# Designs tried in a protein design run: designed miniproteins, single chains, continued (2). Part 94

Each design is a single chain, and the fold is of that chain. pLDDT is the mean over its residues in the fold that is shown.

## One batch from the design tools (miniprotein)

Design m7480
Fold by ESMFold2-Fast:
Structure m7480 (fold): chain A 64 residues (1-64)
Amino acid sequence: GPLYRVTLTKDNAALSSDGTVYKKGEVLVLENARTLSDGMIVGTDVETGQVVLVDPNKVEIEQL
């Protein structure tokens, strides 16, 4: 599916389905990223295979 580069500009910008919290400055590649009804973004981390929930106010996102 479509790939998205997500750059974390703040701490606690992303949380994986295994409970791992990502740090400011990390870069993720998410597949099939979509916006939920509350404005949060969900996608699958291509490196780990985990579902990741992203706060759109704490990231920069671009389609690859």
Scores: mean pLDDT 85

Design m7481
Fold by ESMFold2-Fast:
Structure m7481 (fold): chain A 92 residues (1-92)
Amino acid sequence: SSEVEKLAAELKARLEAAGFKAKIEIDGNTLTITLESDDINRLIALALKAIGLGFEGFEVEVKLEGNTLTITIKAESEEELKEALERFIADL
């Protein structure tokens, strides 16, 4: 989706502006965000925000390994994926 791709690009730009190395991949209705930082506390803060999306009803998996944070958002529809992206961006 062009709209999901635009939101993903916005998220990537905001994360990079915040000092993270960010990679965002879309496969169907699944979004994978890979973040690298030498500041582990900032990765932990983002991990907690992503976990917060899980409490809001989105299907979210978070994995923190060393200096790399992987956030996977699995949606049942394009609309749900857009809502998850907009919510995550709003919480940044």
Scores: mean pLDDT 87

Design m7482
Fold by ESMFold2-Fast:
Structure m7482 (fold): chain A 89 residues (1-89)
Amino acid sequence: MKEKIQKAANLTVAANVLLVAASFSTDPEERQQALNDAKSLAVEAVKILKEVDPELARETAEQVMRNFREAGAPDDYIADLEKELEEAL
């Protein structure tokens, strides 16, 4: 239990660092790669949390969606992220 929660927390922190990097990137390829890496880490965190605490997993998914919107991810990217997070829950 503790190890899974800690792993999920570490993954969400790493995803947020990548989102910050993406928001400052002026290169479209670099920005897209950072967004994709952040998405992969965030989705993995939600999947881990679902096994341990489904309510926390849902709250984390909602926070991830807010973080990506604040980072300026395109609307089509947000729609795709929402589907992946719903599948992870």
Scores: mean pLDDT 81

Design m7483
Fold by ESMFold2-Fast:
Structure m7483 (fold): chain A 59 residues (1-59)
Amino acid sequence: STTIEVLGELHREHGLSAEQLVRGLGWGGSKDSSFGREPSKVGEEELAALRALLARHVP
C-alpha cells in the first residue's frame, strides 16, 4: 500500500488520533481525513511527515 494508506491503517489499527498527528507532524488542519484523500493532493512536506510518523510507529 501507499504511505498514505499505511498511515490510515496506523490511525485505525494503532489509534493515532488526528490531534496526535497534528501535534507530531505539525499539520495545522482538521481531522486526519487528509490521509484518506487522493495521494496526488498530499504535498511532499506531508509525505515526508508521513514517512517520519511511520518510522516512529512502524513497526
Scores: mean pLDDT 51

Design m7484
Fold by ESMFold2-Fast:
Parts: sequence; structure tokens; C-alpha cells
Structure m7484 (fold): chain A 106 residues (1-106)
Amino acid sequence: MLELGKAYREALLAGVLSPEQRTILSLMIEVFKVSGKESVSKEEFEKLLPEVAKKLGVELTEELKKKLLEAFEIADLDGDGKVSIEEFLKFFRHVAETGKFERPPL
């Protein structure tokens, strides 16, 4: 969990991310913190989004929710319907370095 906080701070300082991308990554990080699990399923992710958005003071619009679900699917590198902390960190690092919500190279 401390590693997620550090990666988030580094991404903010890099200036590579748009405000919307920062919001999406912040919400994803907070879902992993709140879940306390090594991996999160898509169903668990969706269930935790309203609570996490409220905690971070973010309005969870239908458009933002759609983008969060798209980011989750991209971060699901093996396509098993779950994102592990390791997969999320790999995805997060790629997005923080490139500014693009895309699959990192394998």
C-alpha cells in the first residue's frame, strides 16, 4: 500500500497526466487501499467506486465510471477479470510515463 502512495505522488510531480487521468488513477489506488486484497475483481471494483469517490470528494459521473471500468479492463493484463497489485503497478507505471491509458508492453 505504501508503494501505491509513492507511485501516485511521482505521477503527480511528473506533470505527464491530465487532471482526469490523475482522478482515475487516484480512484483506482484508493480502491486497492480500501479492499486490502492482493487482487480486486471487476465486481468488487465497481462496488467500491461510489464509496471511494465519496472519500476522495470526487463526483462519480456515468462518464467517469465508464472510463474507470475501461482503465480496469486495460490494467487486467491477463484477462482473468481480476487486477492484481502487481498488474496495477505495471499499468500505473506505464500510464505515468506515457500519459496514455493503454496496455504496457509485456
Scores: mean pLDDT 75

Design m7485
Fold by ESMFold2-Fast:
Structure m7485 (fold): chain A 55 residues (1-55)
Amino acid sequence: KISKEDLMELSRLSIEAMKYIVLAKYAEDEKKKEEYEEKAEELHKEADELAARAL
């Protein structure tokens, strides 16, 4: 059973990941693009780990 707090954190992580994906798509600097993609990957990994633990 997933808690309300875990659902809120999953939502937050998902929104943050989407934000960095969008930033990466529109980044003109290749280095910044890679940094944003890496942050999005890390946030997705955290969300997956939380979901696996809660489900």
Scores: mean pLDDT 81

Design m7486
Fold by ESMFold2-Fast:
Structure m7486 (fold): chain A 81 residues (1-81)
Amino acid sequence: SLEELKEKALAALDQAIAELEQLLADPSLSEEQKEKLKKLIAEIEEYKKKVEEAESEEELKEILEEFVRLITSTLKEIFKD
């Protein structure tokens, strides 16, 4: 069901936040990398809201595809600097 898919999506987003928060505990990261990671965590929190508000499986799929693109692009940028 849509509700079950949302629960799985939210669990995955919560896991992503937890992993990024763990990464922020690394003292070897630059201040710029830490600030970019904090911004990414805030953006994931906004995606959790979008997931909760999704009215169809199609909308949920589009939200998750945008999320994957955001994560991939942002992490690539943070670790290319």
Scores: mean pLDDT 85

Design m7487
Fold by ESMFold2-Fast:
Structure m7487 (fold): chain A 86 residues (1-86)
Amino acid sequence: MKVIVRGRGLTQEEKDAIVAGAKAAGQAGGRVTIEVQGDEVFATVENASIGGILAVLGGAVQAMLSGKEIKTTVEGDTITIEVSPK
């Protein structure tokens, strides 16, 4: 399964949380690519385990708790998590 995270309008703490989640997914056996540009994060995890998916969601949830909106879409075997300002 593939997980894509797109975050925008992020604080440093929210970026750090999303990046930490993606890195944890890599530790769980996924192939990870992370790009950070200003207040945006784009991360992709290929061959994500269930633990890897949960780690990515944990980072996104931290951003939601600090005032961001989360939108999750599933298309085939790809999960896309979008984190944006409300």
Scores: mean pLDDT 82

Design m7488
Fold by ESMFold2-Fast:
Structure m7488 (fold): chain A 74 residues (1-74)
Amino acid sequence: EELLERLKEIVEKYKDNENATISQIAKLLADAGVSDEEARRIAEELGLDPEQLLSTIKVARRGIAEGAARRAAA
């Protein structure tokens, strides 16, 4: 997957900072509309904590949805 190659680049770039890696990956996965099942698979592929990644993705997804709803309501 094109997305998976991009994610591997982020892991390599931020390998000394797990929190930065998780945050950057979570944003990309939320923007890409990746499912929870796909996110778990990606976390396992990259050697990341699936629970931390999923929690961060859910926060990012909620922010995107609320932002879109606010713009539509305004």
Scores: mean pLDDT 73

Design m7489
Fold by ESMFold2-Fast:
Structure m7489 (fold): chain A 59 residues (1-59)
Amino acid sequence: SLKEKAKELAEEEKPKEDEAIRYLIETGDVEKAQAMGDEVVKRIAERLGVSPEEVKKVL
């Protein structure tokens, strides 16, 4: 399913997600941390051949 594939790719991207979370904790810059997270979602979407919005619905 899309959800299973998205989760597998999210695990591969976890170091980048952890970087965004760490940045948020250290700086409090929600806008930039959100942009970093959106970049991860965009990469997952491109690899799955779907929209970022579809990835966000299953993650």
Scores: mean pLDDT 77

Design m7491
Fold by ESMFold2-Fast:
Structure m7491 (fold): chain A 92 residues (1-92)
Amino acid sequence: SDKLQEAIERLKEEAARRGIGAEIEVEGDTLKIKLEGLTPIQQTALSLYFIGLELDGYEVKIKIKGTTLEAEIKGLSEEQMIETINAIIGLL
């Protein structure tokens, strides 16, 4: 979808503007995100957001190493992927 690709590019642009490396991959209903160079506050806010998605019934996997956060979210519709990407941008 053009809208999903636009959301992915927007996240990459907003991350880069803040000195954050962003890698985003979509595979079926799975959204995979890797963010590098996060502050402790950004890392905490993002972790809490992803825990919230798990409580909402999505399958969520989070990996944190130093300033890097990787998240994998399964069971998302394309609209929910766009909303998730927009929420992440708001937490950067």
Scores: mean pLDDT 89

Design m7492
Fold by ESMFold2-Fast:
Structure m7492 (fold): chain A 96 residues (1-96)
Amino acid sequence: SLEQLEKEREELRRRIAALRDMVNALKTAIDHFDAPEEVKKLLEKAESYIREAEKNLDDLGKARQYIDKAVELLKEIAKILGPEFQDQLDAALARA
């Protein structure tokens, strides 16, 4: 239904906002830990996918695919930085 599509779009917007907050937190952590360039490149790619998801909110399927790609990259970064960051990512996604 139209109401359900609008709810799904709003949920995706909240998920995008949560992922953007996580990216900002990871940027701060990465700078503090002097993380290797590979981690910084993964974060940059995740941020790019988040931007693409936001641009594609008119195509919910495509927006979800970009969100999924961003989440997978953020999970990989979180594994490198420690399990606490993976828990924070899971918590952020649950709030969306």
Scores: mean pLDDT 81

Design m7493
Fold by ESMFold2-Fast:
Structure m7493 (fold): chain A 92 residues (1-92)
Amino acid sequence: SKAADLIKTGAAYLEAQLYSKAISEFKKALSIAKAENNKALTSKALTNLGIALLNNKQYASAISAFQKALKINPNNNSAKYFLALAKENLAK
């Protein structure tokens, strides 16, 4: 899947701390996953996008991404954890 490949590329950029590049790849993955009606890839792209936005100090955008991921998969423990962290950072 093109969306899955873009998530892998984005994750590699995230690991390299290249947050703007990671955000770009995850946004492309999200667009494709939505067009394919692939809920699992959409949730995964939103969660990874949120993490990249959080690391890039874009807290409000990160919160939005995690909330959308949790609407698709309410049991996403990663999205729950990073949502709480993003809210804490926004409140500082």
Scores: mean pLDDT 91

Design m7494
Fold by ESMFold2-Fast:
Structure m7494 (fold): chain A 98 residues (1-98)
Amino acid sequence: EEIEKKIKELDEKAKATKDPAERVRYMFEGDRLRLLQPEFVERLKKNILEYAKKKGLPLTEEDIEEIVQLFVDELERGESPLRAIGVAIDKEIEKIKE
């Protein structure tokens, strides 16, 4: 898979660099690509749905799909996983307010 090869390339660059800031950048980019894999996206949806159900959160399956899609969209735009999560949460809060 193209994405798998890209992840391995980034892991090698992270290992080879002596600059801590560059290492963190390569690691974040690798994690971003890992989270874009369909299997991980499907697992994330399932885990969020189970968590919401266990906590009694008033979230529908459609709401959870929308949150995960917003997260994936931000990752596809090149955002780091941490920033992508933040954007997805902000958009979900705005939707609940509406």
Scores: mean pLDDT 72

Design m7495
Fold by ESMFold2-Fast:
Structure m7495 (fold): chain A 105 residues (1-105)
Amino acid sequence: SVTQSPSSVTVKEGETVTLNQTTTEKEVLSVSWFKQKEGEEKEILIYNVSKLAEGVDSRFSGSGSGQSFSLTISNVKKEDTATYFSQVLTPNGLHWGQGTKLTVV
């Protein structure tokens, strides 16, 4: 299974926030992070754990190893208000986390 924590978080504009993901999967081949605003499709932010997708703001970064991974957003902006999803690739296929809802005030 893939678990994201916290399920929701509220931060002030300009702060740094870290969103966490853990998995019980023995082998993790890759981790990607996605942003989804209400009424929009999921947008890729990070692939291969720590690689920034094209056109994505450098304020987003990914890290982690083994069974624990994180997405960090620095200098958060109101436009970062969205649900963030972790996707884990394993030998058994793709597994989605339930999402973390971020609100920027």
Scores: mean pLDDT 89

Design m7496
Fold by ESMFold2-Fast:
Structure m7496 (fold): chain A 57 residues (1-57)
Amino acid sequence: SNREQAKRYLVKAANAIMDGDDKKAEEYLQKALELADPQLAQGIQQALQTVKDVVES
């Protein structure tokens, strides 16, 4: 299902953050967002904005 695939990308994003690879984390969060339902998408958009804000600070 799309939800299962979105969750898989969220796990990959979390691993990328732990590795210090913010660009990979952003890519995986964007992929998860494309597959997410509207409620999950809102949370992912907030996470993506946080990653961008950290990278640009």
Scores: mean pLDDT 78

Design m7497
Fold by ESMFold2-Fast:
Structure m7497 (fold): chain A 89 residues (1-89)
Amino acid sequence: SEEELREEARRLAEEDPYEALLRAVQLAQQGKFEEADIFVDEVLEVTDDPFVRSLILSLHHLAKLQAQQPSPVVQQEIDRLRRELEQRF
């Protein structure tokens, strides 16, 4: 259920926000956009830094774009943002 998924996402975001973000990226790239949105929302709830929040939203947007219109340039930017965010968590 959505409630059970949201609780799972919340727990993961509180315990390991970067891992929760990676789960969101994977779900988005699989075309599971509603599930990915739930994980991103919970990661944003535990993220106070406005710059980090902007990087999370950019990564989420690109992951969805990559699922719909695969591009090597988009994948390179996803990989760059993932590495930058790993250093900030």
Scores: mean pLDDT 90

Design m7498
Fold by ESMFold2-Fast:
Structure m7498 (fold): chain A 100 residues (1-100)
Amino acid sequence: MLSPEEQELVDRILALVEEAVRNRLSNQEVRDRLQPLLERLATLSPEAQARVVREILRRMGEWARRNRVSDEEERRILAAAHTLLDAAASRGVVVPQVET
């Protein structure tokens, strides 16, 4: 089970991703809003980072299915999530291997 701080990070990152998709946020606005969240994530233990990242990926997949997106759109959403997490990994955030 995630700690309250880990849950807050998951919820904030997911809310930003949903807002970016729905409101077509600029790359700069997404970057500016994501940066402090990624910095906070990077200060957590590697185990906590892995838990947060895994939960984000899980909930994004569930969100896509629940909103009746097509399989192709779901794959595109997950690809965007992986791209964002690769950017986080470049800052030292631990990204778990997701074998589906």
Scores: mean pLDDT 69

Design m7499
Fold by ESMFold2-Fast:
Structure m7499 (fold): chain A 61 residues (1-61)
Amino acid sequence: MDLSNITVEDLTKIPGVGEEVARAIVEAGLTTKESLFKADLTKVPGVGPALAKAILDYFGI
């Protein structure tokens, strides 16, 4: 299901993403696949380059 709104629960399904990191991503306004693709995810607290790649790979970006 192609939901335009990404939730904390969706993000916590990704290996390496905990609830705190998921909340930080949502609080940063990164709630769509397009915003995730355009944003520098490494600027989110707790997200390094490897985790940023895992998040993008999970959403097929």
Scores: mean pLDDT 76

Design m7500
Fold by ESMFold2-Fast:
Structure m7500 (fold): chain A 64 residues (1-64)
Amino acid sequence: MEELEEARKILEDFEKRYKQNLADMETRKVDPETLARYKQYFDDLLERMRAGLEQIEAERKKEL
């Protein structure tokens, strides 16, 4: 259970850094298509990471 809590903290830190990088890219007037691809890639990655954590939690509940 503690491993899931640590994984959630890592995910939250990653999401925070992603948002900071996205804001920096917008401030630097990076190409809109590049920004859209960057956002799409990391939004998908974050969604998959969250889904993975939820799946692990569900599997752990079945073992109990």
Scores: mean pLDDT 77

Design m7502
Fold by ESMFold2-Fast:
Structure m7502 (fold): chain A 60 residues (1-60)
Amino acid sequence: SEVEKLEELAKQNEEGARASREAAEEARRKGREDTALFLEAAAETDEWMAERFRERAREL
């Protein structure tokens, strides 16, 4: 169903955000601040997308 597809997309974005957050921490430990900031921005985008997919699924 469309609801199930939206929930799966939300989950994938949530998992992507977590992975990007972990990668950002590793980059920061290695002194790669620019890479860490890029990965943090990517995680924020994925978190925002996940919330939008969750919201849409609730409306259907």
Scores: mean pLDDT 90

Design m7503
Fold by ESMFold2-Fast:
Structure m7503 (fold): chain A 76 residues (1-76)
Amino acid sequence: SSSVLKETSEVMLLLSESSGYYVKGRQLEKKAEELEKEGKLKEAEELREKAKEYYKLGEEKRKEALELLKKSKEKE
């Protein structure tokens, strides 16, 4: 069995997890935009900070995936 298949599966999982975090962050941003339209600026700010944390988690998973891909390519 090729290690490439295992590495590909791990990359796909990490990218899927990253996408999930970005989706959560985007949902919170949309909610914050709605709150801003209603004049609820403080509540909107709290949701934007929470969205920022989800984007950070998504970026961490994306970086893990890219590093795994880089190591796979460097062995060839």
Scores: mean pLDDT 83

Design m7504
Fold by ESMFold2-Fast:
Structure m7504 (fold): chain A 92 residues (1-92)
Amino acid sequence: AEENVEKAEQALKEGNFKEAIDYAREALKSDDPEVRLRAIDILTEVADKGNKEEIEMALKVLREALKDPDREVGMKAIAGVLRAIGKLLELE
């Protein structure tokens, strides 16, 4: 829902990455593909800035979004997954 994506964006700004992931995951259930695209952006930013645990959590949610019926959302989720994997490899 839109409220969840707004809460995810706020949590991200505050550095509360686990809360941002949880709210973004709920936002992915929205019927609005624009809300789901915003949720993917949040998860991708957590993958860029988070620690290993937070990146692994974001990757799990991004992988769920690969099944999205909207092509643009699915393609953006692929980019997010690749980014998360790249960051995890950099931390090893």
Scores: mean pLDDT 86

Design m7505
Fold by ESMFold2-Fast:
Structure m7505 (fold): chain A 93 residues (1-93)
Amino acid sequence: AAERHLEEAIEHTEEAIRAARAGDIEAAIRHLEEALAHLLEAGHVAGFSPDMLAAVRHLLEALEALRAGDIEAAIRHAEEAREHAEKALAALR
């Protein structure tokens, strides 16, 4: 279950980056919220690794940046969250 939740978190983070680049802020926020939910589920199942916690922090920072209208910062934080989620997934394999 944890591996699948990390895969879903990565996929939703990628969709959020794509939406933000397209200027679809509502879709970007929705996808970041879905990514966060899946990351929290992964942590509940497998325990929170440092990379999972870093991914959660960067997703929260991306959401705050979007709400503030800082699209460039939001994309940067979402990319950091994806990288940390990918490292967390690799550690479970």
Scores: mean pLDDT 90

Design m7506
Fold by ESMFold2-Fast:
Structure m7506 (fold): chain A 65 residues (1-65)
Amino acid sequence: SAQDAFDQGRELLAQGRYMEAAAQFAQAVELDPNYAEAYRGLGEALRKLGLDKSAEAWFEKAREL
């Protein structure tokens, strides 16, 4: 489920596994495109990877939901 993917993303993010966290948050977004917290999680993971411009786009998307 979207929630399961999100929960896995949060766990991976806490472990510093940012690329894997981003993949899980992206899966959560694919499963539920209105999942604002998943867009924020994706933004956080991407920011940790140094992809600041991409991260800001996802934070903006979360604010619109």
Scores: mean pLDDT 87

Design m7507
Fold by ESMFold2-Fast:
Structure m7507 (fold): chain A 64 residues (1-64)
Amino acid sequence: DMRLRMAYFAGYVAALNALKQGKSEEEAFKEAVESIRKVFPDLTEEEAERLAREALEQAKNDLK
């Protein structure tokens, strides 16, 4: 699903930028969820949070 991939990427970029700005993991997660929901509003809260956690973990790994 193209929209699901776009939502994940939006979450990844949001998490990466938040971490680069020195924000906490909690704030990076929140910004990732918000970005995911903007791209894919019909996602359930659970699915949006799952994508945000995966995106945050990838962003953390890429910044090492």
Scores: mean pLDDT 86

Design m7508
Fold by ESMFold2-Fast:
Structure m7508 (fold): chain A 77 residues (1-77)
Amino acid sequence: MEELERRYEELRERAERLLEEAKKLGSEEAIKLAEEALRVLDETVNKLVGNKALLEGFEEVERLLEEAEEVIREKKE
């Protein structure tokens, strides 16, 4: 359980940082991806489902955050 709590905190912080960066860059695509990641993260935690479903939710959040990071990188280039 501790590892899942830590992963939740890491993903939440990562999403918040990416959202702030996206807002500074004015990237609507990255903003939407970061906001969607936060929404999925909150929904995953609120469902209070077993570890497998939590891991699947975290994987989806991580994927969305990776897409947001890619958009931000492309915007900076």
Scores: mean pLDDT 78

Design m7509
Fold by ESMFold2-Fast:
Structure m7509 (fold): chain A 65 residues (1-65)
Amino acid sequence: MLDNIAKTQELMNKAVEYAEKVEDVEKAKEYAEKAREYSTSTPIGGFLVTTADGAVKYGEEKYKK
């Protein structure tokens, strides 16, 4: 169970990193969705996933019209 928290954080970091690079916005979305599945087992994970999803959406509006 503790391992799932660490994995969720890793997936979150990857989602944000891809969104910031803006080279693979679709990959950022995929990683954010994977983080959601892991975060459902932990209450803290929900907050982390929401943050990553917001960053991905922001990138989409700027780069994918």
Scores: mean pLDDT 62

Design m7510
Fold by ESMFold2-Fast:
Order: C-alpha cells, then structure tokens, then sequence
Structure m7510 (fold): chain A 76 residues (1-76)
C-alpha cells in the first residue's frame, strides 16, 4: 500500500521513472496479499506506458490489472 502511494506522489511530481519503480513494487508486494492494490498499481503503470508509446507493456499491465480485479471479486 505504501509503494502505491509513493508511486502516485512521484507521478504528481512528474517523475514517471520513479512512479514506474514504485508501481512495480506495489504489484510484486501485493499480488498475493491484496490483489486490489496490485490491480490499481498495474492500471497506473499501464497508463504511463501508454502515454510513452509502449503499447505492448501498456496492454500487458492492463491485462494484469483485470486479472487481479477478477481474483479479488471471485477468489480465482
């Protein structure tokens, strides 16, 4: 959860590289314990990659976000 907040703060300051670092940590640290936090981080990371023109990474993280949301909803 703290890594997600740090990522959002870095993004607000325009430090997209630092934001990507924190969002990646939030995904890794929350995939098993809090999939909703992992989903939010993955969605934010997808948006950053889309803005930078990295469509493959953006799509990959969007799929990861959806997967984590489904896991949180259905327990799968």
Amino acid sequence: MEDLEKGKEAEKKGDLEKAKEYYTKAIKNNTHSNPLVAAEAAKRLSEIYDEQGDILSAVGYEILAIGNEIDAEWGF
Scores: mean pLDDT 77

Design m7511
Fold by ESMFold2-Fast:
Structure m7511 (fold): chain A 74 residues (1-74)
Amino acid sequence: SMEEKEKEAEELYKKGEEAFKEKKYEEALKYYEEAAKIYAELYKKDPKYKPKLLEAEVNAGVVELVLAVEKVTE
């Protein structure tokens, strides 16, 4: 179960990276947020997931900033 969740979070994180490269920022944000939620559940069971959780949350924050800037620039 934890191993399955780890693979799911890793796959979602990679989809977030791919969406970000394609400038699909809303999709990238969604994927990073979903990955972060799974890593947060894993972190509650094992502290080794803290770096992965932080990485997903930081990237979600970066995407939010990009979306905010994009809304005010043409």
Scores: mean pLDDT 86

Design m7512
Fold by ESMFold2-Fast:
Structure m7512 (fold): chain A 60 residues (1-60)
Amino acid sequence: SAKKEKLKKEILELADLLEEKFGLTDLAEAVKTAVETQDLSVEELEEMKKQLKDLYEYLS
C-alpha cells in the first residue's frame, strides 16, 4: 500500500530524529524493528507516527 510505505518512511524519519537530537537509541531501534518485521496496519502506523511526533514536540 502506498499509504503504508509513506507512513513507514515518516515513522523511520521521526525515529532517526529522536535518536539524533535526544539520544533515544533504544526507542529508535525498537520502532525500526517493529516497522521492518511486523505487518502493521495503516491504523497502527498512524498511531505510532502520532506518538513519535507528540514525543518529538514535547522534547523540543
Scores: mean pLDDT 86

Design m7514
Fold by ESMFold2-Fast:
Structure m7514 (fold): chain A 92 residues (1-92)
Amino acid sequence: GEEAARRAAEAAAEAARGAAASPGINGAVGGAAAAVGAAGAYAGALAGLPAEEVAREAAAGAEGGARAAGTEEGRRAGLEGARRAEEAAREA
Protein backbone atom coordinates (compact mmCIF):
# COMPACT_ATOMS: atom_id res chain seq x y z
CA GLY A 1 0.00 0.00 0.00
CA GLU A 2 1.85 3.03 1.35
CA GLU A 3 5.28 1.84 0.19
CA ALA A 4 4.07 1.52 -3.41
CA ALA A 5 2.47 4.97 -3.25
CA ARG A 6 5.68 6.49 -1.90
CA ARG A 7 7.73 4.85 -4.66
CA ALA A 8 5.33 6.12 -7.31
CA ALA A 9 5.56 9.70 -6.02
CA GLU A 10 9.35 9.50 -5.72
CA ALA A 11 9.68 8.11 -9.26
CA ALA A 12 7.61 10.99 -10.64
CA ALA A 13 9.67 13.53 -8.67
CA GLU A 14 12.93 12.01 -9.94
CA ALA A 15 11.72 12.18 -13.55
CA ALA A 16 10.74 15.83 -13.03
CA ARG A 17 14.16 16.62 -11.54
CA GLY A 18 15.86 15.06 -14.55
CA ALA A 19 13.78 17.14 -16.93
CA ALA A 20 14.53 20.32 -14.96
CA ALA A 21 18.26 19.62 -15.39
CA SER A 22 17.93 19.95 -19.18
CA PRO A 23 18.95 23.32 -20.62
CA GLY A 24 16.00 25.59 -21.26
CA ILE A 25 13.48 27.45 -19.15
CA ASN A 26 10.48 25.61 -20.61
CA GLY A 27 11.88 22.21 -19.63
CA ALA A 28 12.42 23.45 -16.09
CA VAL A 29 8.82 24.70 -15.87
CA GLY A 30 7.47 21.34 -16.97
CA GLY A 31 9.72 19.51 -14.52
CA ALA A 32 8.67 21.75 -11.64
CA ALA A 33 4.97 21.18 -12.40
CA ALA A 34 5.49 17.40 -12.41
CA ALA A 35 7.39 17.63 -9.11
CA VAL A 36 4.48 19.50 -7.50
CA GLY A 37 2.15 16.70 -8.60
CA ALA A 38 4.51 14.10 -7.12
CA ALA A 39 4.71 15.99 -3.81
CA GLY A 40 0.91 16.03 -3.59
CA ALA A 41 0.78 12.30 -4.26
CA TYR A 42 3.33 11.67 -1.52
CA ALA A 43 1.29 13.70 0.96
CA GLY A 44 -1.82 11.74 -0.07
CA ALA A 45 0.01 8.48 0.63
CA LEU A 46 0.91 9.71 4.11
CA ALA A 47 -2.79 10.54 4.62
CA GLY A 48 -3.66 6.91 3.86
CA LEU A 49 -4.83 7.01 0.25
CA PRO A 50 -4.46 3.63 -1.50
CA ALA A 51 -1.44 3.22 -3.78
CA GLU A 52 -3.63 2.98 -6.89
CA GLU A 53 -5.21 6.38 -6.19
CA VAL A 54 -1.87 7.99 -5.35
CA ALA A 55 -0.36 6.66 -8.61
CA ARG A 56 -3.29 7.99 -10.66
CA GLU A 57 -3.01 11.42 -9.03
CA ALA A 58 0.76 11.53 -9.59
CA ALA A 59 0.30 10.55 -13.24
CA ALA A 60 -2.50 13.08 -13.77
CA GLY A 61 -0.47 15.83 -12.14
CA ALA A 62 2.61 15.11 -14.24
CA GLU A 63 0.57 14.96 -17.45
CA GLY A 64 -1.34 18.14 -16.59
CA GLY A 65 1.88 19.96 -15.79
CA ALA A 66 3.38 18.95 -19.11
CA ARG A 67 0.27 20.05 -20.99
CA ALA A 68 0.19 23.40 -19.17
CA ALA A 69 3.87 24.04 -19.91
CA GLY A 70 3.16 23.69 -23.63
CA THR A 71 6.71 22.58 -24.43
CA GLU A 72 8.03 19.33 -25.85
CA GLU A 73 10.49 19.01 -22.95
CA GLY A 74 7.77 19.62 -20.37
CA ARG A 75 5.46 17.18 -22.13
CA ARG A 76 8.12 14.46 -22.15
CA ALA A 77 8.91 15.06 -18.47
CA GLY A 78 5.24 14.78 -17.52
CA LEU A 79 4.71 11.59 -19.53
CA GLU A 80 7.85 9.97 -18.10
CA GLY A 81 6.77 10.90 -14.56
CA ALA A 82 3.33 9.42 -15.17
CA ARG A 83 4.82 6.22 -16.60
CA ARG A 84 7.16 5.72 -13.64
CA ALA A 85 4.42 6.42 -11.10
CA GLU A 86 2.11 3.86 -12.73
CA GLU A 87 4.89 1.27 -13.05
CA ALA A 88 5.94 1.62 -9.39
CA ALA A 89 2.35 1.23 -8.20
CA ARG A 90 1.80 -1.82 -10.42
CA GLU A 91 4.96 -3.56 -9.18
CA ALA A 92 3.89 -3.32 -5.54
Scores: mean pLDDT 58

Design m7515
Fold by ESMFold2-Fast:
Structure m7515 (fold): chain A 75 residues (1-75)
Amino acid sequence: MSKVFAADLYLALGNVLLKQGRYEEAVEWYEKAIKLYEEAGVPSATAYRNLATAYRKLGDEEKAQEWEKKAEEIE
C-alpha cells in the first residue's frame, strides 16, 4: 500500500465519520491522512478543508481558519 493510497482510505473514513457527526474521530483520521499526503509530497487541499470543517463542527474556529488557509495556499 502506497502512502497516497492509505491517505485516500483515511480521508474516506474521516468523511464517513464526519457525516455521522463523529467530529472528534473525523479529526483523527483527517490528521492521519494529511500526514501521509504531506510525507508523500502531495498535500491535499480537500483533506485540509475537510479537517477545517470538522474543527468548526467542534467549535474550534481558530484551527478551522488555520487549515482553510493551508488549503488556499496549495490550490
Scores: mean pLDDT 87

